# Designs tried in a protein design run: designed miniproteins, single chains, continued (5). Part 47

Each design is a single chain, and the fold is of that chain. pLDDT is the mean over its residues in the fold that is shown.

## One batch from the design tools (miniprotein)

Design m17610
Fold by ESMFold2-Fast:
Structure m17610 (fold): chain A 94 residues (1-94)
Amino acid sequence: SHEEILEKFEKFKEKALEKAKEFSEDVQKWLTEKLEELERAFREKDIEKAREIIREMVEWLRQQEAAGKLSEEELSFLLATASELQVFLDELEK
């Protein structure tokens, strides 16, 4: 159900932001903003907007990796986070 998926997303968001406190302030701010935008898109069932946000997140991560601006731990965590966000999107599309 949509409500159950949103509840799981809210718990995921809370845990992800708690883990992000171990990382740079720039990573924390970026992740907070992107997860808030994505939560709004999921609540509105704007699947196309949610896809765009996840795509933008992945592209940003590729750019940060290429620039050497993220630690291996930050990159690994953020890539895993993006993968889990894709799972939430796939569940909402069904």
Scores: mean pLDDT 86

Design m17611
Fold by ESMFold2-Fast:
Structure m17611 (fold): chain A 76 residues (1-76)
Amino acid sequence: GKPMPVPENGLSYAQAATYYASLGKYEEAKEYLEKAIELLDTVPEDQLIAVKRAFEYLSKYPELKELAEKALKLLP
């Protein structure tokens, strides 16, 4: 796969979580998703749609579903 950039904000952590989930690395995906949630208040409003899409994608994985659904409820 293409190299994943170093996460810098809530959106980039959410994107890193989707990347690791796609590789079957659910522990890493969970850590990045938890960090995305912590940084959610730092995400610009125009990027919240991209974050929502990442969380919706992660909710399709049984291993990440509960945390991803919690993340979706925390979106403004």
Scores: mean pLDDT 79

Design m17612
Fold by ESMFold2-Fast:
Structure m17612 (fold): chain A 76 residues (1-76)
Amino acid sequence: SDIEKAIEIAKRGGFGRGTGIALVEVMKEKGLSDEVILKGAKIASVPGGIPPAREIIELLKEGKIDEAIKLINELS
């Protein structure tokens, strides 16, 4: 499943593993789709992905779910 792949990517990540895990957990908590969660995990797993992953976490924490999804899709 996409969510199992997202968790695996977050666990494997050398590129800010802790931020990738935090992003997946916040996306799950906010009820984002498995497809969007997988996209977010991939963003956090690449070089230069940690600053946008942190921005996505902040948008989700602020309840700006549509803005967070838009940013995830723009970076995917």
Scores: mean pLDDT 79

Design m17613
Fold by ESMFold2-Fast:
Structure m17613 (fold): chain A 61 residues (1-61)
Amino acid sequence: MGKERKEAAAEKGKRINKAMQEAIEEWLKEKGLDRKERKYLEPEERMIALKAGLEELEKLK
């Protein structure tokens, strides 16, 4: 593998971002919070997003 197509990882990033978004949405639903009110719960949201993103990233490897 000598190709430098890693710069064109936009699709991979899109999939990861989508998984993170869906995880956040489901987590907010679990807590009974409004999807648009995630500002004040950003620290927890970031943890959930990171976890989902890492799991999706591992699947894409």
Scores: mean pLDDT 67

Design m17614
Fold by ESMFold2-Fast:
Structure m17614 (fold): chain A 64 residues (1-64)
Amino acid sequence: SSELQRLISRAMGAVRDDEAAYNLLLKLSHEGLRSREELRAAVRARRDEFASEAALQRVLDALA
């Protein structure tokens, strides 16, 4: 959806200094995710791909 794409774009902006997290969000933008809740769950499931817990939290805040 356009709303989910906007949320992903905002989150990508929040982690543009973290290539792994940016690339994860880019991959998620091509999945059939239907809700913000599914997107947040997918991000949390891949916690280890973020440079730090602070980077993960910035993404989750951008998706709130």
Scores: mean pLDDT 78

Design m17615
Fold by ESMFold2-Fast:
Structure m17615 (fold): chain A 74 residues (1-74)
Amino acid sequence: KEKEKLLKEISELMDEVARLMREGVITPEEAQEIVRFIKEALEAIKKGDLEKAKSYIEQARTILERVRARAAAA
């Protein structure tokens, strides 16, 4: 069940990045950085390291929140 929750969180992050890319509010560099953390989280899940996966998901969220804050301030 924990693995399923993490996979759902990753799916939601990917959907949000795609939306921000369509809206033109995220840079290609920021999108690539988030995608890199998502890939690392997926690899960690595959290896059974759910704690490391959570860390990568949190790092991806931190970048996403920065993008949202910048977009809201503009």
Scores: mean pLDDT 83

Design m17616
Fold by ESMFold2-Fast:
Structure m17616 (fold): chain A 86 residues (1-86)
Amino acid sequence: DKRKKVKELLALIREVAETAEEGDPEAVAAFFERVGEIFGDEEVGRRAAELALAGRFEEAVRLFEENMSEKFKELRRLVVEEKEKK
C-alpha cells in the first residue's frame, strides 16, 4: 500500500527532524536525499538535504510534506472516484 508507505515515511521524516536539533545535520541530509530517491523525486530530496545542512529542519520537512501531499491527493482522489463508481 503506497498510502501506508508514505505515512510511515512522513512519520520517520518528522522523527529524524526532531532528532536533528540534537543530532548530526549531515546524517539528516543524507536521509532526506534517500527519501527523495525512493519517491522518484531526487530534486526535492536534494533541496531538503540542503535545508537540513543549513539547520533549517522545519523547512526541509515541510518541503517533503507539501510535495508528498500533492502526489498523495491526486492518487487518493483517483482511488476514491473509482470506488464510488462501483
Scores: mean pLDDT 65

Design m17617
Fold by ESMFold2-Fast:
Structure m17617 (fold): chain A 73 residues (1-73)
Amino acid sequence: LEEEAKELEQRAKELREKAEELAEKAKKLAADPSSSAEEVQELSEEAVRLYNEAAELEKKAKELREELEAKKA
């Protein structure tokens, strides 16, 4: 459970970092009048998708940690 929670937390962190990178890229492209609106939208949608996936993994990790704590108590 502890190791599983850590693994999920690590994956969530990696997904959040990836999502943040894509979100920043989308912001820079949105400020550039030469960029396509489709490209900005695609990057933004991908970033949101990765954020949601990271949040789900973080939730599962938290549940595993709470379950581990309850079993030790």
Scores: mean pLDDT 80

Design m17618
Fold by ESMFold2-Fast:
Formats: C-alpha cells, structure tokens, sequence
Structure m17618 (fold): chain A 110 residues (1-110)
C-alpha cells in the first residue's frame, strides 16, 4: 500500500538519523558524512516512485530529520577539533540548502 511505502521511507530516514548521531557522538565525522550520502542517494532513487501526496509526507519527515541532524551537530560543535568543526559547519550549510530545496519541491507538489 501507499501507507506502507511512506512507513518504509520514514523508517529508513529515522534509522539514518540515529546512525548519524551515533557516528557524531563517536567523533567519526567521515562515517557521519557517509551515512548522510547514503540517505541522500536512497531518497533520490526512491522518492520519485511515490505519489505526490506520499512525496509530501516523506519530504516533511526528511525536513524535520535534517533539522534534528543540524541541532545535534550544533550541540557537538564546541567539543570538535578545528578541522572537524569546519567540516561540521559545511554539513550544516549543505543541509540548510537541502531543506530550502525540499520546501520548494513540497510547494510544487501541492
């Protein structure tokens, strides 16, 4: 069902957020980046297979997930090395751009 597809997408996003935060807590910035790239690749492949209504629900969930990731990075930022801090700030900037693009796509699907 469409609801099952939405539930699977939300579960995949939720898992990626959890794994990202765990990698960040372990100061494994490269693993955190890899998890985010895998999530983005999966979203690009799968999202266009959903109905417009289902895409809106997944996009809304993904926006909230990205906001949670940004919050987690900001909380860790003061404890990171200068190199990891620069990388983390770049991740925040990229995710903020992705949120803006996702909000635009959501408006287009309405």
Amino acid sequence: SEDEKISKAKEQIKRAVKEFIEALDNADIQKAIDILKELEDWIQEEIDKLSDEAQIQVIEYLIEAYKEIIKAIKEKLPTLSPQDKATAEEIISVLEIHIEKLEEKKEYLK
Scores: mean pLDDT 86

Design m17619
Fold by ESMFold2-Fast:
Structure m17619 (fold): chain A 64 residues (1-64)
Amino acid sequence: KKDEEIRKDTVEFTRKLIAEAEKQAKSPEEDRELAIRVTAESLIYIGDIIDKEIQEERKKLEEL
């Protein structure tokens, strides 16, 4: 359930980032920055999802 949802959301998020960055890139230097930016944003997005799941499980444990 959660794993499939995370993979799908990550793909869609990355696709949008690439599309927006492609509209802004005008040179080979910007291509390199685009690749770095897309990678960093995708990693941050995954990290945020994991953090939210950890916080959710912690709250469930505190209710018992």
Scores: mean pLDDT 70

Design m17620
Fold by ESMFold2-Fast:
Structure m17620 (fold): chain A 89 residues (1-89)
Amino acid sequence: MKKIEEKIEEVKRLAKEVAEMIPNKEVAEALLERVEGQLELLEKALKEGMPEEKVLEKLEKLIEELEKLKEMLENGEIEPALKLELGKK
């Protein structure tokens, strides 16, 4: 599980960075709660027999989504970034 633990820490770090870039605290908190919820679901899936490779793929997708959000926020595309975030589960 070392690679999974590393990816989880990366997701948490990116989520925190993105949340700090969001001016609205309520939206920033919602982002952090969503990411934490997704990580909880992946942990449950792993315990229920989901292959480690599939969990890693889902974590990689989550990292890609967070990186895309960060890029949008850096480019001043705040409204599209927030809509993308609120549309994800």
Scores: mean pLDDT 76

Design m17621
Fold by ESMFold2-Fast:
Structure m17621 (fold): chain A 57 residues (1-57)
Amino acid sequence: GREDAEKDLAAAKEAAAKGDAAASAVGAHQTGILSGRNPPYDPSDGESAVAGAEAAL
């Protein structure tokens, strides 16, 4: 649900801040699926994916 998506997004943002692009991309991708959009999985775009997922919440 939304609460789980928010927790995953928070973890993804923390990982991105620490430079862990792969973890941030995974979290953002999961949030995108839950919001009804499936963003492309690309670890190099984790920060952009996080921003998109945050806008969806």
Scores: mean pLDDT 59

Design m17622
Fold by ESMFold2-Fast:
Structure m17622 (fold): chain A 87 residues (1-87)
Amino acid sequence: SSADEAAIAALEAHAAALEAALANRSPVGYQLTLMQLAVQELREHHFPEEVIEEAERLTRRFAETKADEDARAFLGLLRRQAAELRA
């Protein structure tokens, strides 16, 4: 559907922005802002509550650890959700 196509494009764009921020060693605060914007996008596209809760949990974990692996776990969530919407 056009709604699924819009959601896929939005999630891939958010994932690419966060991946670029990680590669460029951007400040943690900026990376967290990108994660928060991605969580808002999940809400606006009416993703299941369990997906939104997992995204928020991963955002909190990254805020605590500041570890690249936790940011990449968040990227993985966005890309898995986009893949599940593909026909």
Scores: mean pLDDT 89

Design m17623
Fold by ESMFold2-Fast:
Structure m17623 (fold): chain A 119 residues (1-119)
Amino acid sequence: MAAADEEARRVAREALLDLIESGVTKEQLKASIDRLAELARRAGVDPETVEQLREEALKAIDNGDYEKAAEAMSRLALLVADHLTPEQRAEVERLSKQGDIAATLVVLARQAREWAAAR
């Protein structure tokens, strides 16, 4: 599990850095952080952990530290992926198809972990 979680975090982090390089705005990134935190809370993730990672990601964006922001956001995405019910998973996949950055990160983290675990 630990190795699969590490690979999932790397995939989500790399995807987010690619989005930042493609011209995603700071406002879009901050909105995505808030959406990840909301998804995590709805999925039943520990509220203190959610708020800590949200604050770390927002502070990193404000400081222009996109690597640190991507790390915190990838951790939130993986926590969401770990706690989704089948119904919530379907909703997240639908939102990802609509271009929701937060939902896309959750889908990528889940797929990468499932792929790594299958090896």
Scores: mean pLDDT 80

Design m17624
Fold by ESMFold2-Fast:
Structure m17624 (fold): chain A 100 residues (1-100)
Amino acid sequence: MDRLREELLALLREIEKIVQELMEKADEKLRKELADKMHELRLLLEEILDSPVEVLEEAIRVMQEGLKKLREALKNNDIEKGLEILSEMVERLKELLEKS
């Protein structure tokens, strides 16, 4: 349990760093939308941290896949793609909590 929680929190920190860099390159509207989605992601992860192992493992997979895609979006300066990826991550984590 503790190792999975530590991994999930480490992934969150890496995603926060990438999203912050995307926000620095974004206009005011995209920056607000990225910040709002990042806030939603944090709230979902707070609930997931108290979830069963199976939910934590699936959340880690969603976060790992999302982090990889976000790094590619940042490398390409594709802020709109970054927002799309973050939105998809939020939706997948919502579905995961609803099924648990």
Scores: mean pLDDT 87

Design m17625
Fold by ESMFold2-Fast:
Structure m17625 (fold): chain A 69 residues (1-69)
Amino acid sequence: DLLQKAEQLRQEAEKLGQQRDDLLRQAEEKKDDPELSQQLRKEAQALGQRTSDAMKAYGESWMNYLLKS
């Protein structure tokens, strides 16, 4: 259960990171539209925060799994 939870959090972080990279690429492609580019970068920043939160949860779940042996 803890191992499955850790793996799920890792996959979620990977997915969020990929989505963030896609948004950043789109923002650069839309440099001619500063409002849209700024919106895409803001969304990427929000995904970055969620990725950070997921990675922290992953580390805590992994540590709990190891302590439970």
Scores: mean pLDDT 78

Design m17626
Fold by ESMFold2-Fast:
Structure m17626 (fold): chain A 91 residues (1-91)
Amino acid sequence: SSAREELLERLRRLGYEDGELAAKTGTIKELADALPALAEHLLAQGLSPEEVRELLRVATEGVIEGARAAGASEEDIEYLREAAEATIAAL
């Protein structure tokens, strides 16, 4: 498997999954609010800040694409984007 696939699989195991499901269950803001704790958890497991930034960036873009396709509101999508950007900037 590629390194990118391994990194995305780690996030799926931690519950940061498909945005389509989050949109359909109305949990996008809850997913976004969990991002700082997820980043802290990944750092505590020995990932570098650079690895965590790359993971969150790639995974968040995938979540946003899935959420948009499932009809998520732009408010929820912007909330997720802003939360991800703030979490990445704090690393």
Scores: mean pLDDT 77

Design m17627
Fold by ESMFold2-Fast:
Structure m17627 (fold): chain A 95 residues (1-95)
Amino acid sequence: SEKEKKAKEIAIKNLKEAIDVLRKYEGFPGVEEAIRLLNEAIDRIKKAKTVEEMIKILQETKARVEQLDIPPAARNQVLALIDKAIEEIKKLSEE
């Protein structure tokens, strides 16, 4: 449906922006792992059939990124982008 399509676009856009943030911090082992997790999340979002599945993928990805040893500035920006995606998708699905 159109809501699922828009939710995917929101999720993928914010996850790609998070990857771009992390690329500025290359050299940290945790950054490479975070980029891998975000790319995995994009692939999972592309295959998701419901808005609820997309939100769950974003929440799980956020929790995994929070555990990584990455610079606080990069971590905070990535987590904010994931939170923004979750909020926008929830607003889209509710009203």
Scores: mean pLDDT 88

Design m17628
Fold by ESMFold2-Fast:
Formats: structure tokens, sequence, C-alpha cells
Structure m17628 (fold): chain A 96 residues (1-96)
């Protein structure tokens, strides 16, 4: 799980360098921030983190909805990464 989250952060950082779309950049930057928070929880998951995990999942869903409105060839790849982050967050929530 930790290695997968780190890989997704790296992919988002690479996509951030490839886009000139300021709206997409903002979504990628927020996705990186959320992924880093998820990574910290994944290192030492505890029941007290459940409300934070739910909040991160809801934020990721919001970003996915915003991405559907963006006309950029990189947006579909960012959506796929966000979907995988949601899946990992739900898997982590199930293990707590």
Amino acid sequence: MIEKIEELIKKLEELLKKTDNPELKEIIEESIEIAKELLEIAKNPKKEDIPTLIGLILRLIGLELDLEKIDDPLAPEVIEIIEELIKLALELLKKI
C-alpha cells in the first residue's frame, strides 16, 4: 500500500510538469496534498484517523467531478490516479 501511494504521488508530480492548464495544475496539486496525507495515515493507521480518511475520500470524489469539466488530454489520466487513491483509502479504512 505505501509503495503504491508513493508511486501515485510520483505520477501526479510528473503530470504537473507536463500540463500548462492552470485549472488542471490546481487539481493535481490538491491531489498530491491529499495523497501525502493518505501516505502518512498508511504508515501508522489508527481508528482516530477514520474521520480524516472519510474527508480525504470526499475531497478526492469532488476533484474527480471537477476534472470531468476540464477539457485537457491529461485529465483522464489524473482521474484514473484519483480513482486508485480512493480505492486505496477505502482499503485502508477497511483495515482499521
Scores: mean pLDDT 89

Design m17629
Fold by ESMFold2-Fast:
Structure m17629 (fold): chain A 100 residues (1-100)
Amino acid sequence: MDEVVNEILEKLENAEEVRKINLERLKNFYKDNPEALKAVEDAEKKFKELVEEARKKIEEAYEKNASEEELRKILEETFEKIRELEDELAEKLQEIVDKD
């Protein structure tokens, strides 16, 4: 179990690091567009909260002797929510850029 939970938490940390790099690139790209920069910053906050919630859920499930399948399910559901946040950010940025 310890090996499985460590693997799952490492995958979550790796996902967080990749998104942090991508968000920093977006902030640099939109540095002169305050509305777009605000959208990226709001998404960064939501992403951070989502990752922290997932970490706590994984740790709580592990302490309650949850199965490997349950721990992996929490990770998979978290990755789906990350994808939804990325899609929402992309749509919001497109709307901002398309304004007259």
Scores: mean pLDDT 84

Design m17630
Fold by ESMFold2-Fast:
Structure m17630 (fold): chain A 73 residues (1-73)
Amino acid sequence: KEEALRYLEEALAAAQAGGDAGGAAGAWHSKKMLEQGNFEGARKSAEAALAAARASGGSEETIRHLERALKAI
């Protein structure tokens, strides 16, 4: 849980720095759901954020942090 939250925070920061609004929104939403104990919702939001980051050509940092978050959820 704490490891997943940390990776989501890093993904959010990387997405914001790179101007990836979709990745940032998805990471934020996933983090919010994980904080509420909604693991399924957190996973779905993180998967959507990862897909958005990949489609938009988001930074490798954003993609790596989202992949790590998904593994930790």
Scores: mean pLDDT 77

Design m17631
Fold by ESMFold2-Fast:
Structure m17631 (fold): chain A 86 residues (1-86)
Amino acid sequence: MKEFGEEAAKKVRELIPEVRELFENPVADELVEKLEELAKALESGDLKAALAKAAELGRFLYRLYLETGDPRVLELLEKLSEALTP
């Protein structure tokens, strides 16, 4: 699990530059903060914390999509799902 968590954290962090390129502040800053929190939980091997942070991020992105209709939000959700897949 720790080896998987470290690899998943790396993939999650690789999304940060894309978020900063695709989204404007303050949304970009909030997304980066949530991605960093998820990556830290994954690196720590705390599966419960990692699942909680993934759920928080997923809810944030879902609400953002409902408010904006921005397809980039769905693309980020897909990339996040891929990063968390073993």
Scores: mean pLDDT 79

Design m17632
Fold by ESMFold2-Fast:
Structure m17632 (fold): chain A 94 residues (1-94)
Amino acid sequence: SMIDKIERGLLEAIDNLKAGKMTFEELIALIEGLTREAKKLFSEEVYKIWEEHSKEVIAKLREAEKQDEESKLATLDEIEKMVKETAKKMKEAE
């Protein structure tokens, strides 16, 4: 499904961020781009779940960027859990 592709893509992007292959700004830009496309691709109910949770993910990414390495990795692990939970809720709303 499209939700599965978005989930996989975001988890891969977070792994790339952890590996220094992607910047926080690049990941935030990816999420903002996905938000614009999600409005066209999903029902209003599914889009609202994405919109609310993506804003929280972006806020946590901005916070993680300011943290020391240990705290940063812990926050990124929390963000991975949020991405998985968001995808689950979006699928349940389909």
Scores: mean pLDDT 87

Design m17633
Fold by ESMFold2-Fast:
Formats: structure tokens, sequence, C-alpha cells
Structure m17633 (fold): chain A 99 residues (1-99)
């Protein structure tokens, strides 16, 4: 299934981004990894998977804001990378199932 391959690729890439965040804040990294694992468990349902990715985007955004308050520009970029990754996945899911 093309959908299953793309979901697997998204999850693998999201894990890599979350590990980068963990280098600056292990607590935030762990929370992001937990949401990615939730998305993986929900991969059988488009609605649940999309909801999990939406929550991941929101947590990444919150994490980036906290890093901005700390003045850690490098950490902000990694958190924003994860936010952009989740946003792109959500746009892909909308377009894929609208066609």
Amino acid sequence: SEYLKLMQQYIEEAIEHAREVSRYDPESGQRLLELIEEAKRNSHSLGLFTESVSRLRELARETARRFEEEGNEEAVEYARELERHAENALKYLENYFAS
C-alpha cells in the first residue's frame, strides 16, 4: 500500500527530528517521541493518524516557542523543522484522500 509506505516514511523521519530536539531538551524530545509512537499505533485509521500528527505539530510549535524564550536559536530550528514536517504530512494526507 502506497499510503502505508508513506506513513512509515513519515514516522521514521519524525523520529529523527524528535531525536535532534532531544539533544537540547530530553523531556520535550521524549514527549514528541511519545506522540510519534501514538501516531504509529493509530496508522490503521486515517482520522486518528491525522489527529496524532496534528497534536505533534502543536507540541513542536510549543517546544519551539519555549526554545525561543531561552534564546537557543539552534534548538528553535530543529523544533521548527519538526513542526514543518508535521504540517507537510497533514497537507499530503488532505491532498491524497481528496483525489
Scores: mean pLDDT 81

Design m17634
Fold by ESMFold2-Fast:
Structure m17634 (fold): chain A 64 residues (1-64)
Amino acid sequence: MGQDTLDRLETLAKLVRQGASREEIREVLGDEAGPLLQAFDRDGDGVVSDAEIERVLSGARSSL
């Protein structure tokens, strides 16, 4: 992944961990919010967990 994508993923992870709503995430990340949330939502249930966040961030960091 590029550095910009990793920075956006880390911002999303921070917001989700702080309990931000999907609307709040969209306000910060704009059009990128949907695709990034889909990357974290491994179960396809519309819920993003800490485990999903850690998995995606670890994968992104190891790909740099």
Scores: mean pLDDT 69

Design m17635
Fold by ESMFold2-Fast:
Structure m17635 (fold): chain A 96 residues (1-96)
Amino acid sequence: GDAKRAEEALNRMLALVEAGRPAVFAGSAIVKSLGGVYRSVFYFGWRTPDGVLVGRVDSFESEDKEEILEQTEKAKKRADELVETEGAEGFYVDLT
């Protein structure tokens, strides 16, 4: 049910980056396969001074939900740092 919320947040982030505004997305999701694996993802994007769009995706997978929550908090902290240093707009979605 929450994949659509993550997609909407990501699309809004990408729209801001396309408009030349720095933006960050941080989220986590449960992978529903076999025994269930938890996944945390961190997306960010900005436009460089030469007009090039730069995007990055970091992801973490674990069978330990607590480890995924810790990685999600680290991703949110990195997003907050980009908000502070780059003036980025932050989007946060928990899919758990």
Scores: mean pLDDT 64

Design m17636
Fold by ESMFold2-Fast:
Structure m17636 (fold): chain A 84 residues (1-84)
Amino acid sequence: FTGIGLLRRSLLRTIREQPPEQAAQTLYDVAESVYDFLSSENPEAAERIKELLLQAGRYVLQGDRETAERYVEEAIRVLEEFEK
């Protein structure tokens, strides 16, 4: 990852600018990638971030972009907690 702020910006742009099916796929791919990178350091936080990003993808597919963005913001907060 190139930085938490850049990840946040990228995911929000994905939700806002891509078709729902492509946005959801990107969120699912990022969820798996984040889990893979973080699960050895903090498996509980990795699982939580994955769950939040999977929920964001589901809400994008339902047309609820605002709720999807909230799930992304929650995932970013959990990621920022890793800096402690």
Scores: mean pLDDT 83

Design m17637
Fold by ESMFold2-Fast:
Structure m17637 (fold): chain A 88 residues (1-88)
Amino acid sequence: MEAERERLNAEMRELAAELARYRTDDPAEQARIDLAAVYRAVQLVEEHFPELLEEMWASLDEEERKRAEELLAEAKAAAAELEARLAA
């Protein structure tokens, strides 16, 4: 568990360093980059601690889960947009 936590922290630091290269003066563009970062961070946590994320989702009530699903859907869209830009 501790060693896996250290690996997650290292990958999170790498993600932060990568995203710093795409910083922009446009607040709307920056907000989309920030949302992409959130989705990628959630994916990293799910890869290293999948059971913990499943337990967290199961602990949410219906209203909380719908709100979280909406936020993740928006973050996922932002991540896809960022990946398309980086691939071009």
Scores: mean pLDDT 75

Design m17638
Fold by ESMFold2-Fast:
Structure m17638 (fold): chain A 73 residues (1-73)
Amino acid sequence: KEEAVKRAEELAREAVRLAREARAAEDPAVRTALLLRAIGLLLEGYLIGKKNGSEEAVEVARRGAAEAGLGLK
């Protein structure tokens, strides 16, 4: 399922980027919006992996969440 892995990687990369921007943002509203967007992208990647039976795509989403720091709380 190379398509599922590629899409999960794209979503994870964008989510990590948004999470980093959120941490640099001074405006709480902007920070919250960016974090919610990042969470949504990671969840989409995870669900794509689960639905396609791609453990690799699921792991890509999990690593993205860890790198973004979204798995702590």
Scores: mean pLDDT 77

Design m17639
Fold by ESMFold2-Fast:
Structure m17639 (fold): chain A 82 residues (1-82)
Amino acid sequence: MHKLAKVEIEDGKIKKVEYFESEDLEKVKEEAKKLAEETNKNPSYQVTIVDITEDPEHGLTEEELKEKLEEELKKYEEAAKK
């Protein structure tokens, strides 16, 4: 049993976060790859799946996930430059 978070980002802002559980990691990985390919065509829209199974108490929470993704996006946008 794996606990997963699906995060949708649009124009550098977190639009939606969905928490779900899955036992089929292979299928989840395939979905993540497909979503990554789709986001590559639309730089203003990104979807990612994060595994938060570790420990329910210490796993990535919505707040921690938001901070991590916000930092990654900010660093990426700054590197790309306008």
Scores: mean pLDDT 61

Design m17640
Fold by ESMFold2-Fast:
Structure m17640 (fold): chain A 94 residues (1-94)
Amino acid sequence: EEAAEKAVEEFLKNEKGLDEYTQRLIELLKKVDPELAKRVEEAYNLLKKHATYENIKTALEMAQKAVDSLEKDPEKGLKLAEELIRKIQEIADS
């Protein structure tokens, strides 16, 4: 498998990035909506059971957008956190 090593390296980088951004998102949410913070943590734990390259990449992109938006526009950031939870539930139900 010629590309396997590069795919694994990118997966591990994305998984680490997702953990870091999810932790940041949870910390930001605890200050404004503790129940939503708990739901994000529960969704992330569920996502770990369905950790494919595409699922991790999608969740990372959504978590990054939610973190960035929450620091600039809390209402938009809260909505993006809800969208992340919904996406993870859709992944788990597939």
Scores: mean pLDDT 83

Design m17641
Fold by ESMFold2-Fast:
Structure m17641 (fold): chain A 87 residues (1-87)
Amino acid sequence: MPIDEEEIRESLVLMTRGVLRSTRDTMERNPQATAEQLRGQADRLASTDPEAAELLRQAADYAAQGDVDAMEELVVKAIEILSRKGL
């Protein structure tokens, strides 16, 4: 149940940016852990921002494959959607 949709989106944008920053370093060491983090974020977003959630799920699949560039592009798109809806 959404407590405050705008506050939740702001928190998720900040958290997703934090994940993106750490994700690149983690990808080289453990792509599966990165994929799990992205899937977790997607699950959190599924009820409020299903478009962003789907992009993060796709990013998780690329993370599992070790495709850092494709993963980052999808995470950036998810952040843009969240920022647009949260502002």
Scores: mean pLDDT 70

Design m17642
Fold by ESMFold2-Fast:
Structure m17642 (fold): chain A 64 residues (1-64)
Amino acid sequence: SSSQKTIDELLKEFEKWLKENPNASEDEIMDLISEAARRGADLGLSVEDIMKLVNEMLKIIEEQ
């Protein structure tokens, strides 16, 4: 599952960025989510996989 590996790597980068930027604004976080979705598309993720990635990123934000 190359797609799952790509999702997991993008999620790890997102979590690391949030830990390094604890004072990030909602706008900065939303821009990062949009950039991650775009990078996922460029890496060959399907629309379904991109939606999964975005939903998991939103869950991470809520769990902080």
Scores: mean pLDDT 84

Design m17643
Fold by ESMFold2-Fast:
Structure m17643 (fold): chain A 69 residues (1-69)
Amino acid sequence: VDEVSLRVLRHELIEELGVSEEEAEEIVRLIKQGKLDEAKELIRRLGKERGVSEETIERYIKGLETILK
């Protein structure tokens, strides 16, 4: 995974899902460690806490899967 893609993902998590900078950093850290399932669960939990729709949350998860190929 390249640094530019991770930076874009971090920015989108903060701006679109309303997660904190610290929460976005934790998601990026899990991705860098290959802990994709943990990263997906954290995104789902945080999105639900912010009242983001399930449809929107799942779109971000699909984007994450694309970045990890």
Scores: mean pLDDT 78

